# Designed miniproteins, single chains, part 12

Each design is a single chain, and the fold is of that chain. pLDDT is the mean over its residues in the fold that is shown.

## One batch from the design tools (miniprotein)

Design m388
Fold by ESMFold2-Fast:
Structure m388 (fold): chain A 77 residues (1-77)
Amino acid sequence: SGDQVVQASIEQGKRYAKQGDYETAASVLKQGIKKGKELGASPESLAQGYRALSEAYRKDGNLDLAQQYEQQAQQLE
């Protein structure tokens, strides 16, 4: 399901982030969110994906992108 794809990307992204590879973490999360949308992921699951993506950018020091994706998460209701 779309929710499973988003959750799998969050888990994979967390593993890359623990290794300090925030660029790969962000890439994995973007791909998971995109595929999750195609497969009908819920707004709640997509919001979790966007928050994980925001956190990856925040840890990478990209505060502008972190804020952008946090705002996208907040819009999903």
Scores: mean pLDDT 89

Design m389
Fold by ESMFold2-Fast:
Structure m389 (fold): chain A 73 residues (1-73)
Amino acid sequence: MPLPELSREELEAAMAWLRANREKLLEMAKKASPEVKEETIAELRALLELLRAADMPEEDLAMVEEMIKEIEE
């Protein structure tokens, strides 16, 4: 069991929280310093890889990919 690992339940809870706070997170990230913006993108990319490894719903992966794209633009 490679670490770090989040359980499927923890990933589902994280995605529910992210959906509820998506607009606020995007607004804050877009207005953040370049360093904080890069850190946020890196964290979202790490989450995306965890979601792929856990075979989470395609809609969850698509949402994180769209958030990354919106922060980069």
Scores: mean pLDDT 77

Design m390
Fold by ESMFold2-Fast:
Structure m390 (fold): chain A 67 residues (1-67)
Amino acid sequence: MTETVTLKYLLAPQGEAPVSGEQSAVVPKGAEATFTLTPPVPGQTSYIVGTFVNGEPVAEESGTAVA
């Protein structure tokens, strides 16, 4: 069986407008999906990401990345 993993993200670059979006992958049930998020501009970006499996929320992560 397969499941749909969806990553919903909000990226807030320093001095720029926030960017939101989604990435999805269909994987075998119980398997992990890997997603890559690219900051929209160089420098410091704050992020919040939520992970959903078949539409159900399973995890949330937030932090700051520098690109």
Scores: mean pLDDT 77

Design m391
Fold by ESMFold2-Fast:
Structure m391 (fold): chain A 75 residues (1-75)
Amino acid sequence: DLKKRSQALGYKNGAETNKKRAELLLKQATPANKPQAIAAAKNGVASGRKATEIDPSYQPLLDENEALLAKIEAA
């Protein structure tokens, strides 16, 4: 289904964008940035889950977003 594939690509792009934002905020390492980094990482996980529900080939991206969220929360 081409429509489902297009939706999965949209969610994949959302997961990638939020991952990059969370990584940038984590790198800047200010107290104000940690809550924003957590929010971005959570949004990336949510988008990654929706992408993998449609297309399981995006599982590695979801795993990367979940690992990043855990790393930020542990910092």
Scores: mean pLDDT 84

Design m392
Fold by ESMFold2-Fast:
Structure m392 (fold): chain A 80 residues (1-80)
Amino acid sequence: MDKLPEEITKPLKELEEKVKKIEEDEKPKEEEIKNLRKELEEFRKFLELGKRQLPPEVYELLTEKLEELEKRLKEIEKKK
């Protein structure tokens, strides 16, 4: 059935936890924010490469989730 593949969902879940942890910090380190942004960019490239192997619906859900995390990271940058 339309279950998300673990190889992709696990890294995305780890990225979500990292974003949440930074959101909970009073003053997150600028290097941590920058590194997380790079990890999100790398994951986006990974998804683009995997687009041919993923069902379109799964790809769309994963990209929406990634865009949500990128938006949340952008809000953290404004918090500085």
Scores: mean pLDDT 74

Design m393
Fold by ESMFold2-Fast:
Structure m393 (fold): chain A 87 residues (1-87)
Amino acid sequence: SNEELLALLQEIERTLREFAERIKAAKSLAELDRVLAEGLEFLEEAKKRVEALTDADPALREAALQGIERGREMLRKIAEEKRKELE
């Protein structure tokens, strides 16, 4: 349903913000790699959950999937910048 999709989108936004903060707070390369892996795993599961909501508005679902891909790119970019800071 659209209500379930909107709730999932809010969860994704909050969780992405939390992962971005955790990446920026990482104290070692090992911690950075672990947090990034957890964030990317969350996004893979989020994508599956969005794709399972077949009764939701197709345009809203497509926008959600695009948002997940942008979130993935964002996490990778901030992790790369943080890795340079830690090296």
Scores: mean pLDDT 88

Design m394
Fold by ESMFold2-Fast:
Structure m394 (fold): chain A 100 residues (1-100)
Amino acid sequence: TDLLLKQAGTDVSNALSTALSTKDPAVRLSSLQKLLAAAQEEYDLLKATGHLLKTTEESLKTTLTKVQEKLQQGTATVNDAVDLDVAIGIAFIDLAVSKI
């Protein structure tokens, strides 16, 4: 695993944990913004490998766009953080299977 991809994964995990555990709306918003930024970096790194299925790549991009739009509208929730984490997880499984 690339060191940059590992760092982005750590940033995603930390932001997700904060978003799920915080009771402060401002801290939650900040965590969701950090999660989106880290997830976008993971998407760019995963896409650059060339091993992602086109459908997996498109699905992850769609989820990133949806969360970004919701953050801009002030409608993003903890469920959007979970959706983003799941989409990234599917992309990592796709990458792992492609190396077998």
Scores: mean pLDDT 79

Design m395
Fold by ESMFold2-Fast:
Structure m395 (fold): chain A 80 residues (1-80)
Amino acid sequence: SAREEIRKLGEEIVEAAKNNEPEEKIKKLVERLFQKAKDAGFSPEEIAEFLQELLIEASEKVSEERFEELKKIISEVLEE
């Protein structure tokens, strides 16, 4: 289902951030999550809920520096 694909992408984003993967790779994963959610017909509010869940999981698993970088990447994708 689209929800399971979005959840899997969220988990991949958190893992990439935790493992200090390149910013460009993380940005592409965030863009893929956003596009899949839009294609599945999720509202902006539902997409925001997916992103909030992702950020909560990241806050527990990722360093403060990488967490701030992840928030910046998500903000940049949302502005497009």
Scores: mean pLDDT 83

Design m396
Fold by ESMFold2-Fast:
Structure m396 (fold): chain A 120 residues (1-120)
Amino acid sequence: SMDDILEDMKEIKEMIERLEEWVRRKIKELKVSPELAAAAEAMMERVRQFAEEATRLAENNDVEGLEKLLEEFRAESERQLAELEALAKTEEEKELVEELKNGIEEIIKRAEEIIEKLKK
């Protein structure tokens, strides 16, 4: 149902909020480079924008729009993660990027599951 879809979208939003708080905390604790910190924050902002637009499309049952948005988000995330990996110099910074990558992949997976629920 639409209520189930909206609940799934709320769970994605909560995952993103937890990931953002974790990233901000780790940036401060690990004293990561300003360039890596800025790139990670820019990536989290794009993840938020993706979730907001995905919610709008899901509410309108726009499956084609949601599939297109997810494809674009996946491609952009791959590019941004590659940039973050290039900026990571310490083992701690590399671990931060790997955990961020894992979080983004989980968000993408959950978005794919929502698309499948919207298909008849």
Scores: mean pLDDT 86

Design m397
Fold by ESMFold2-Fast:
Structure m397 (fold): chain A 84 residues (1-84)
Amino acid sequence: SAATEERLAALAERIAADPELAAAVRAEAEAVLARREEVLAAVAAASPAERELGRLSLRLAARVARLLGDDELAAGLEALRAEL
C-alpha cells in the first residue's frame, strides 16, 4: 500500500542518514545475498507471514542500498525478494 511504501521510504532515509546503521544494514544485506540459496531454503519452509516479513525486510534494505548509491546491491535484493 502507499502507506507501507511511505513508511519504508522514511525508515530507509533515517537508516541511510546514520552511518553506523547504514553500514550494518549494508553488511547484513551483502551477507544475505552471499547466502542466497540458504535463505531461499529457509523461506521455503516459512509461514506466509514470515515470507511477507522477509519481503518487507528486503524492500527496506534495497531502499537503503539505493540511498547509499549501491544500485547493484539494491537490484540483487529486489531479485531475491521476487523469489519469496
Scores: mean pLDDT 87

Design m398
Fold by ESMFold2-Fast:
Structure m398 (fold): chain A 73 residues (1-73)
Amino acid sequence: TVVVELELDADATVTLPEVPKGSRVRVYDADGRLVAEVDENGNVLFQRPGVTATVGDALTLHLPAGRYTVVGS
């Protein structure tokens, strides 16, 4: 399991090489609410309006300003 904490002062696109390809990914906001979920096959199961998850060689997230916790397992 990998945990990455993000603090964004503006809308940003972040690439997360720390999250291994094939991980199940969940992204939570500062209130602990789910904002994005990606399965082990790279399928985006959920993304909140204003959030984009893209799976390629690495996980890339477009996120509004805010604090987020990314969990890869």
Scores: mean pLDDT 85

Design m399
Fold by ESMFold2-Fast:
Structure m399 (fold): chain A 99 residues (1-99)
Amino acid sequence: GVVEEAKKIIEEGIEQMRQALETGDLDLLLQAVEDIIKGAVLLINTGDREALKEAKKYLEEAIELMRQAIERFPDNLELQIQEGILRILLGLANLLLSK
């Protein structure tokens, strides 16, 4: 289903972010964050409480990895924009969970 597909995309993206941080592969890092954003949007769009909890957990992990990425690539504005998108999605997941 959509939830299982979204979780797989996010989990693969998080692993690719970790690899990219270790190797310094900026292109892999940017692609991985885009995949995480895509998967998180799919989870949030379900409106399902358990899917929202999963999205929150993954987004918090991705934001921590993104903080490390920005420290490694401080001149890359795209990473800062993508961190902002992750934070907006986390805020949305939290808002929906508070209802």
Scores: mean pLDDT 89

Design m400
Fold by ESMFold2-Fast:
Structure m400 (fold): chain A 81 residues (1-81)
Amino acid sequence: MPVVVNAKITAKDKEKAEEVARAAERAASETPGFLGSTSMVVGNEAYITSEFEDLESAQRGAEEIRRVAEELGAEVEVSVF
């Protein structure tokens, strides 16, 4: 059963939010078991929804999204469903 990862990213400005969203989606897409993602940027916030084949893949994807966002200096909240 597919597992969903939702991430909310808060950056200093819109340009940074767009940069972090692109990097985080790329990191998720390079995770084994990745099925797809969508993202949306509103002001200095980015919202990413990614699907994975199983819970283990989703947890790895969530970790990679968090790592990339934090490395780029953004705040990140990640939930796995």
Scores: mean pLDDT 87

Design m401
Fold by ESMFold2-Fast:
Structure m401 (fold): chain A 75 residues (1-75)
Amino acid sequence: MAPEYHPELQEAIAEASAVVEDLRAAGKLDEAKQFASEASALIKEAERHWKAGDEAAFAATLAQLRDLIARAKAA
């Protein structure tokens, strides 16, 4: 049960952190800053929905975060 554990969101946070570090290593500092800002906003929204028990809104926000990560990796 682990009442404070949300593994899918933690996985997405770890992937987002890796993308930020990859962008910084590539010298793409403005892109890293923009991505970090957008990812942080989606992470906060996902946590808010999860804590409120809004499973549909949580799933939709998590999907937006995963899409943002996928697009950053493809760029």
Scores: mean pLDDT 80

Design m402
Fold by ESMFold2-Fast:
Structure m402 (fold): chain A 73 residues (1-73)
Amino acid sequence: SLPSQAELDAEIAKYKARIAEIQAQIDKLKEELAKTTDPEKKKEIQLEIQILEGMKALLQGMIAFLESVKSKL
């Protein structure tokens, strides 16, 4: 059966909340990066930011897909 608009809205809201949590983590890491002078530690933080940005992009893609489904209901 097709999901209801309310069910899709709940899932979209859940993923938006997760994106906000990931963004808060990225912001913290960017602040840490700005205070870091050790080149090896800088590379580690930059990689962590890159991974989190990738996760955020995937979740944004999932939201766009769900919003597309909702628009056809």
Scores: mean pLDDT 90

Design m403
Fold by ESMFold2-Fast:
Structure m403 (fold): chain A 77 residues (1-77)
Amino acid sequence: SDREKALELLEVGKKLYEEKDYVGASYFARQAVLYAQRAGDRELAVEAAELMVRASNKHSNQEEDVPEDEQAIRDSF
């Protein structure tokens, strides 16, 4: 069950990363690390941790270049 949850969370994180939602990708990847560690799946925990780091680095480097105004307008309707 913990391994299945880690896999589902990692897949959500990967999808968000592809959609350039680096904040969401980082969050779900971090949750996947916690569940993978509880499951004792070291390889899954490493994969999730790598996604978390990549997403965090992308967010930090591109935060000011993201068109937040367009997304905020869409979310306001």
Scores: mean pLDDT 75

Design m404
Fold by ESMFold2-Fast:
Parts: structure tokens; C-alpha cells; sequence
Structure m404 (fold): chain A 58 residues (1-58)
């Protein structure tokens, strides 16, 4: 399901977990927190957030 700024905290967390798995990050609180901030910076676009995280790690 698509995540938006109006999604529940649980849905936003699920999207952060999806980003972590697709970007090669471990599912820990620090990574999930950083990813949730990145999701907000990218208008909750999961694909763009994955690309941004991969670029930041390169």
C-alpha cells in the first residue's frame, strides 16, 4: 500500500522497513528513524527515498 503524510504511524514505520530492506540497511531503531526523516524529505515516495539512501551510502 502507498504511504502518504496522512498515513498512520504504523504505516509510516512499515514504509521505513520497506526502504531499509531495499537499501540494505538493518532494521534497527536508528536506521528506521533516519529513514522516516528521509521519507518526509521525499514526500513519502518510497522509491525516491530508496534511491536517496543508496546514494548517501555510496
Amino acid sequence: SGVTPFSSKAEQLAAAQDVAQNSGLELNDDNLYAIQLALKDHDFNVDKTIEAIKAARA
Scores: mean pLDDT 78

Design m405
Fold by ESMFold2-Fast:
Structure m405 (fold): chain A 81 residues (1-81)
Amino acid sequence: MLSLEELKEQVIEFLKGLTEKVKKELSDFPELVKEFEELVKETIERIKKAKSMEELEQVLRETEEKLRELAKKAHEALKKK
């Protein structure tokens, strides 16, 4: 069973890996890459500051909604490629 600290580390590693993939997939759309990088940076700082599992879950839910909005923008941009 993962501790709060172990879960935070795993989520941060996942977000960093996801950022590398997004940079490759959206290389023709630097503004979307920048928006994604800024969201990831903000999310990592919020994850580090989370004092409980409930706070971490709230941060992840809010981040998921923002990621869905960015994914929609990315999908529309890629259709024009």
Scores: mean pLDDT 80

Design m406
Fold by ESMFold2-Fast:
Structure m406 (fold): chain A 87 residues (1-87)
Amino acid sequence: SLEEKVREDTKDIEFPAEVVFTVRGLEVSKLPQVVLDLKKAGIEVLGFSVGDEAHIYLKVESLEDVIKAAKIIESHGGELVKVEPYR
């Protein structure tokens, strides 16, 4: 499940943390709404980049924020590839 993937990817992360979400299949035109929905959920967006995959950089306060962010991204058609620490 998405939640199990997020828990595994973040098992060694101490919160609060800066993380990067690697996302496939998210249309570039959807990014502004994804950013707005993340901010409405109380998640700080540090930035993003686009190429073959989207990279979304977030400051997250807890595992529950990472799970919320993943669900928001998938609701806009993005496939979560991985979550990892951003340093």
Scores: mean pLDDT 87

Design m407
Fold by ESMFold2-Fast:
Structure m407 (fold): chain A 82 residues (1-82)
Amino acid sequence: SLSPEEFDLEVELALLEIKLAIGRYALKNAKTPDEVAEAREWFRRIAEEAERLYKQAEDSGFTDLAKQARELAVEARRLAEE
């Protein structure tokens, strides 16, 4: 079973994955340059949160969680930059 600390970070990761999916949907349906820019800003914030989560997970020795957070951060950065 997970420690309470590890569980809380796993919940944060799951919420970031949901936010990433919402952002992808918004970008796919964007019709104006402003809507595209808003979606890219959304992905930048997700990347920053995922990078923070990666560092916390790595510092705590939660190796699998850290790997997932890093992969999410890379994908969110890609979507933010195009």
Scores: mean pLDDT 89

Design m408
Fold by ESMFold2-Fast:
Order: C-alpha cells, then sequence, then structure tokens
Structure m408 (fold): chain A 56 residues (1-56)
C-alpha cells in the first residue's frame, strides 16, 4: 500500500527514488492531513537533515 511504502521510506528501510516519490508524498499528505506542497516541504527537510536515504 502507499501508506506502507511511505512508512518504509521514512523509517529508512527503503530509499526515496524518483519512481516512488509521488506515492510517498501522497501518502504523507494523507497521514499528516495536509496538502502535497506541505508534504513535499517535510520530505525536503528530512533530506536536508540526513534523515532519508535518497537514490537518483
Amino acid sequence: SKLQLATDVISGRLALTPENRDEVVDALSYMLGTDRAAAERVIDFLIRNGHLRVEE
């Protein structure tokens, strides 16, 4: 599920990739009760602070 995917990426079990980014953003937006732009800002914050594994 999209929620499981987002949980695995945020917990560091899976990397954030270009292929899964949209699904992770959508799931995070749903979980936080916010819009996609705010969810993307959260993801950018986590990346900048070294809390997410990222693959190109």
Scores: mean pLDDT 82

Design m409
Fold by ESMFold2-Fast:
Structure m409 (fold): chain A 81 residues (1-81)
Amino acid sequence: SREERLAQEAAVSDLINAALLELSAAIKAGEIRTPEELRAAFERQIARVEAEMRARGFSEEAIARARHLLRQIQAAELAAW
């Protein structure tokens, strides 16, 4: 249903926001100090979001969209480093 789709989109947004908050906290705490460490940290968060989405029964199209968005954010953050 439309309601179920909106709920799934909200859940995906929450997962992405949680990943970005963890990355931001790690940077602020000095745990990520190089572009290579930032890239690796993003890859770990992408893998975690994908795994959690699969466990929750999201479509491969939804997972691909979330991965694409996180990859775009990763590229922007690396360019700003």
Scores: mean pLDDT 88

Design m410
Fold by ESMFold2-Fast:
Structure m410 (fold): chain A 101 residues (1-101)
Amino acid sequence: MKTLKEIQKKVIEYVQKMANAESDEELDAILEEFKKDFKRIVKENNLTQEQIERIATIGIIEALMADVPEEKKDLIIQRFTEVVQEVVEEYLKEKNLPLKT
């Protein structure tokens, strides 16, 4: 199993790739790769919703600290959080558990 720290580092690396994306198509490709890899990581490491939320917060902070225009930061945060939410919803559905309110 990967440690939580190793998972956090990998998420930071994905957010940095998103920040460096020069086109919407490149950003979409990075988000698609992140979604597939993050789904695998969540499932293989049996992450809790709370651990996923903590990792997501780190990704958001990395996006906010990126040396890119505010509009690009907002786009990255929006799309990153959408992917994380989709992964959480799918993972909880597979486990037949309700979403944390």
Scores: mean pLDDT 80

Design m411
Fold by ESMFold2-Fast:
Structure m411 (fold): chain A 81 residues (1-81)
Amino acid sequence: SIDDEVKKKIDEALRLALAAIQALRDAGREDLASQLETEFKKLVEEFAKKYKEAKTDEEKLRIAEEFMRRVRELVARVRAE
């Protein structure tokens, strides 16, 4: 179902972000961990708002795909600092 596909993408994005935050903390980079956590929370809030406003299954899937892409980009950017 579309809900299962969306959930899978969200779960992947959450796992990626949480793993990256923990890895940064383990490396003593609390500054980057805090930055990633703050920006990730903002992406989650933006996702939740867009998802509630979505009118079709296609829009819901697209919003979930964009969220996952933006989380991957965020993690890569913060880790490169």
Scores: mean pLDDT 86

Design m412
Fold by ESMFold2-Fast:
Structure m412 (fold): chain A 81 residues (1-81)
Amino acid sequence: ELVPPRTPAEALINHPAVRPKAKELLQKIRESGFDESKLEEILKEVGIPDEYFKEVRPAFLALINSPDPEKEIEEALKRLE
């Protein structure tokens, strides 16, 4: 399989704590309107342990600050089919 360079969305979903909940996390981020203040709430809703919040935050910020975060999430969700 081709291993493309990691996008912010791919870095986020490939984290061991995120991977089993990747689809739900990406959908919740999109539903929040890419709101940085909602990060902790979203992570708690999908059941990611709080010990990983600091580790996950940089990838989340990179995703919401990307030129097209909705398209990055759409592409990542397509790969999780």
Scores: mean pLDDT 75

Design m413
Fold by ESMFold2-Fast:
Structure m413 (fold): chain A 69 residues (1-69)
Amino acid sequence: SEEQARRGREKGRELREAIESGDEEKYKKLVEEAVKNPERAKVLREIGRTLREIGDEIQRELETGEPMK
């Protein structure tokens, strides 16, 4: 449902924040919770999207030599 999708986006945002802050313990915990969740397919998709966005930003910096704004 839309609410499940929203919760997935919320978990994705938490994961992004954990990665950006270097909070490895929180990152691991969020991934473990996503795998155990019955809604895991949607949550994992959202997590994957967040990780791709971070990867794309890093890739752009490497290609252009300019830091992100």
Scores: mean pLDDT 67

Design m414
Fold by ESMFold2-Fast:
Structure m414 (fold): chain A 81 residues (1-81)
Amino acid sequence: SELKEEAKQLKEQLKAIKDPEVALLVGKKALKSVSKEIQLAAVEAASELEDKEVRREILEEASKSKDKEVAELAKKLLEEE
């Protein structure tokens, strides 16, 4: 699936971004995607980020998602912090 490949590339890209402000922008933009697969990939990638503040902010925004699965995954990952 093209969306699965895009999701994988998004995860690698987000983890490779060294600038925390850019990582936050890319992560938040991915959460606003019309694709649930991209939104879930952003949440998973965010949980693996070394910058705790960027990770937390992306996960907190995702926890407010209108998609129940995205919101529940983000809440679970926030509780594991």
Scores: mean pLDDT 81

Design m415
Fold by ESMFold2-Fast:
Structure m415 (fold): chain A 94 residues (1-94)
Amino acid sequence: SAKAEELAREAIKLAEELGWPEVVAAARENGADNYHMNLELLLVLKLVKGEWSAIDEMIDEISRVSGRELSEEEREAIRAQIRAEVERVRELLA
């Protein structure tokens, strides 16, 4: 879809700025047909870059796409899971 393509382009740009060619390749392979994968990749890349302020906006987008309201407890659980994934990605790429 057009939105999946937009997210892929944003993820590719951010991965290029971070200097991660393997992540650039993965984002290009995902292409226009994996909206959720591209959204998750973009979220991880922003957080790895240190843009922690963006996490709430990304959680809001996840809530919107899922079509349900998220409680503060659920948001904190998601933040914890995302943070663990970001640290795993950092360790993998270090």
Scores: mean pLDDT 68

Design m416
Fold by ESMFold2-Fast:
Structure m416 (fold): chain A 75 residues (1-75)
Amino acid sequence: DEKFRELFQKTMEALRNKDYEEAIKLAQELLSLGTLVSQMYAHSVLYRIYREQKKFEEAKEYFDKSVELAKELAK
């Protein structure tokens, strides 16, 4: 879980800097960790990026997947 924490921190830093290319790359690495938590956060990050670009159709897909994963974690 140290890898998740470091990777998530870097992803959030890239988002704060509006480095969306780096944030997408880091979100893909979060997906590759294969945990429900890492996948949920990766989809949340992608949702925020697409929403800022006003690509609302793509943003909704990532949002819906993040909600599904969050519900699985709440069980």
Scores: mean pLDDT 81

Design m417
Fold by ESMFold2-Fast:
Structure m417 (fold): chain A 98 residues (1-98)
Amino acid sequence: DEVEARLAALEERAARLAEELAGDEEARRRAVAALLREALALLPALLRAAGFPEEVIALAVELAREYLERREKAESREEGIKITEEIDERFAERMAAL
């Protein structure tokens, strides 16, 4: 499956980036954003293959897209952490309401 092959390639690149960009915060942040954009394109197909209902898929895509948009505008690592925490909280809240 092309989706599974692309996911494996993303996981491998993530591992390499963790080692290669250890000293470069800006390059690491940009590389992570690019990787997440690629992962977002695969997210609906992956979640359907895993048996998630359409309501969960729609929520995951909505929040992942917002996360990427806000992360790209983040000016610091601290701001990025706060964005992650806020998105995680909203996902948990919205999942509990489903």
Scores: mean pLDDT 75

Design m418
Fold by ESMFold2-Fast:
Structure m418 (fold): chain A 67 residues (1-67)
Amino acid sequence: HMEVLATYRHGDMVYSILSTEGDKALVQTASAAEVDAAQQAGRAYVGKIVEVSKSDTIEEILAKARS
């Protein structure tokens, strides 16, 4: 049912893994408020897509998303 591979929350940010290629991953990031609003409306949330390494820490992933 879910299109995303995994979803994680860190503070007020949410990131979802869309795909993995070797040691790389495509991650969609959004605020928790946007994710909550999307769930209430029955829609997909809108977020920034970034490429990360599977070895990146959560903080490194979120830093890439915030830049």
Scores: mean pLDDT 71

Design m419
Fold by ESMFold2-Fast:
Structure m419 (fold): chain A 104 residues (1-104)
Amino acid sequence: GELTELLGEAALLMAKIALKVASPEKIPEAIGLVLRAIGLLLDGGSGEEFLRVAEESAELIKSDPNAPEEVKKKVEEALRLMREALRSGDPSLARKAIEILKSV
């Protein structure tokens, strides 16, 4: 459905941001998250599976001391909106998360 597709887009964007800001040692893990998001999009992953990729991507970003603080704040807000979107079934919250992530 629309919500699952939007959560998938948001999860892929989150994984791409993790790769973009990753310290060299974290690049392989970030690549793995991008590939996992793509695989779930191709195989019809669930909203819960997309949220898991987003959570792992956000943690990789937040744990990296070289990632900009503004990026960390934006991914934390986007993750919160993705969680609320899945909980409430509201696709508008997933769209807001995508807008925030695209601004990174």
Scores: mean pLDDT 92

Design m420
Fold by ESMFold2-Fast:
Structure m420 (fold): chain A 98 residues (1-98)
Amino acid sequence: SEEEALAERLEELLRAGDYEAAADLLAELAERYRDSDPLVARGAAFAAAYLYGLARRPIPALVAEILELDDEEVRALEAARTDEEFRELMARIAARRA
């Protein structure tokens, strides 16, 4: 199935340390399911944002839009230098929306 093929490809990219390619795959999945399955789209977008952070790449506008991040939140996430700092920022964003 496409889902199994995507999961296998994602696992290969993560094992290789290719976080940017893994993030791109998840961003594509988020875009594809944005209207049909918002829960899957949000989960994929969240994972993509985290992996873009690990890759030291900017968060794509589509990913930020799906996660409903403002420009300040995007800048803060992109400025994070460690995994711990990124996780703390994501947790604060989630808590603020609860």
Scores: mean pLDDT 80

Design m421
Fold by ESMFold2-Fast:
Formats: structure tokens, C-alpha cells, sequence
Structure m421 (fold): chain A 117 residues (1-117)
């Protein structure tokens, strides 16, 4: 399980994002994390989301503590969004806040900051 999660993180994220994701997932159920990462990978492989959207979405769902069902619904909303530029800008802002604060604040405080975006 941990090895599969690490392999998915290496595939879906850069080094900085991978380190943030590892910190965010420490308090979460590993089986749920694995399923969430697989859903994001499937959407990327099917060409439904970009690599940037996949990594940004991954950090958001881990920060918010979203399970597989909520993650699937969020992916569907992103795919169906009429203004993809707004969605991309929001996800990038959330990613930047996570990366900037993950070493300074605990994961729950980072989640509060992201929720305000």
C-alpha cells in the first residue's frame, strides 16, 4: 500500500508537491488515499484533466480530507465546468497556498486557508 501510494505520487506530482502530499496524508486512511490517487490517475490517463489539474486537485483533496466519492464528484465538476480557466486558476491558487504553508502550519490550519479560496 505505501509503495503503491509513493509510486502514484511520483507519477502525478513534482518533488515539492510530493513532499506536501506526504505531510497531508499522515493523518488519513491509506486505503482512501490510494483510491483517491487512482481516481485522479484514471482521469489524467483518459485525457479528462491535465497534469497540472491532476497534481493541483490531488493536493486539494488531500488537504480537504476528501474520500473517493467526493473526489469523483469533484473530478466530474472539473470536467463539466463551462469556465475551465476559472477552475484552473482556483486550483493553482489552492496549490500555491498549500505549498507555501505546509512547512509553517499543521494540515488542519492549511485546510482552513484553502477553504477560504
Amino acid sequence: MEKEIEELLEELTNKEEQEAAKKLMKTQDKENVLEVLKLIKEALEEGKISREEASNLLLYVLTAGLGPEATKELIEKIIKASDKKEVKETLKKQRDVIIENIDKLDPNEVAKLVAEI
Scores: mean pLDDT 82

Design m422
Fold by ESMFold2-Fast:
Structure m422 (fold): chain A 92 residues (1-92)
Amino acid sequence: GEENAKIYQEEKKKAKKELIELGVKNQGTIDEAADGVGDAVVGKKDGLSDEDIRAVADSEILMAVALANNAGDEKDAELAKKYVEEKVEEIL
């Protein structure tokens, strides 16, 4: 619904700010990692299992990491992966 879309966008916005503050520079990596956090929050609210939430988050982490590595930003890949993994565990 519209309320879930609003929650998703607010959580994604917060995640983007935190990723930038951690020093992540690649915009694609920031966007994909933030999507993972937003999806985890909405998924938990919608009653998805912890396993399903982690599986979705892992997919978005994989894309975030791939984008960072393709740009030569191995540190961005490490920071984004750690950030999303820690945030997902906080949400669960």
Scores: mean pLDDT 86

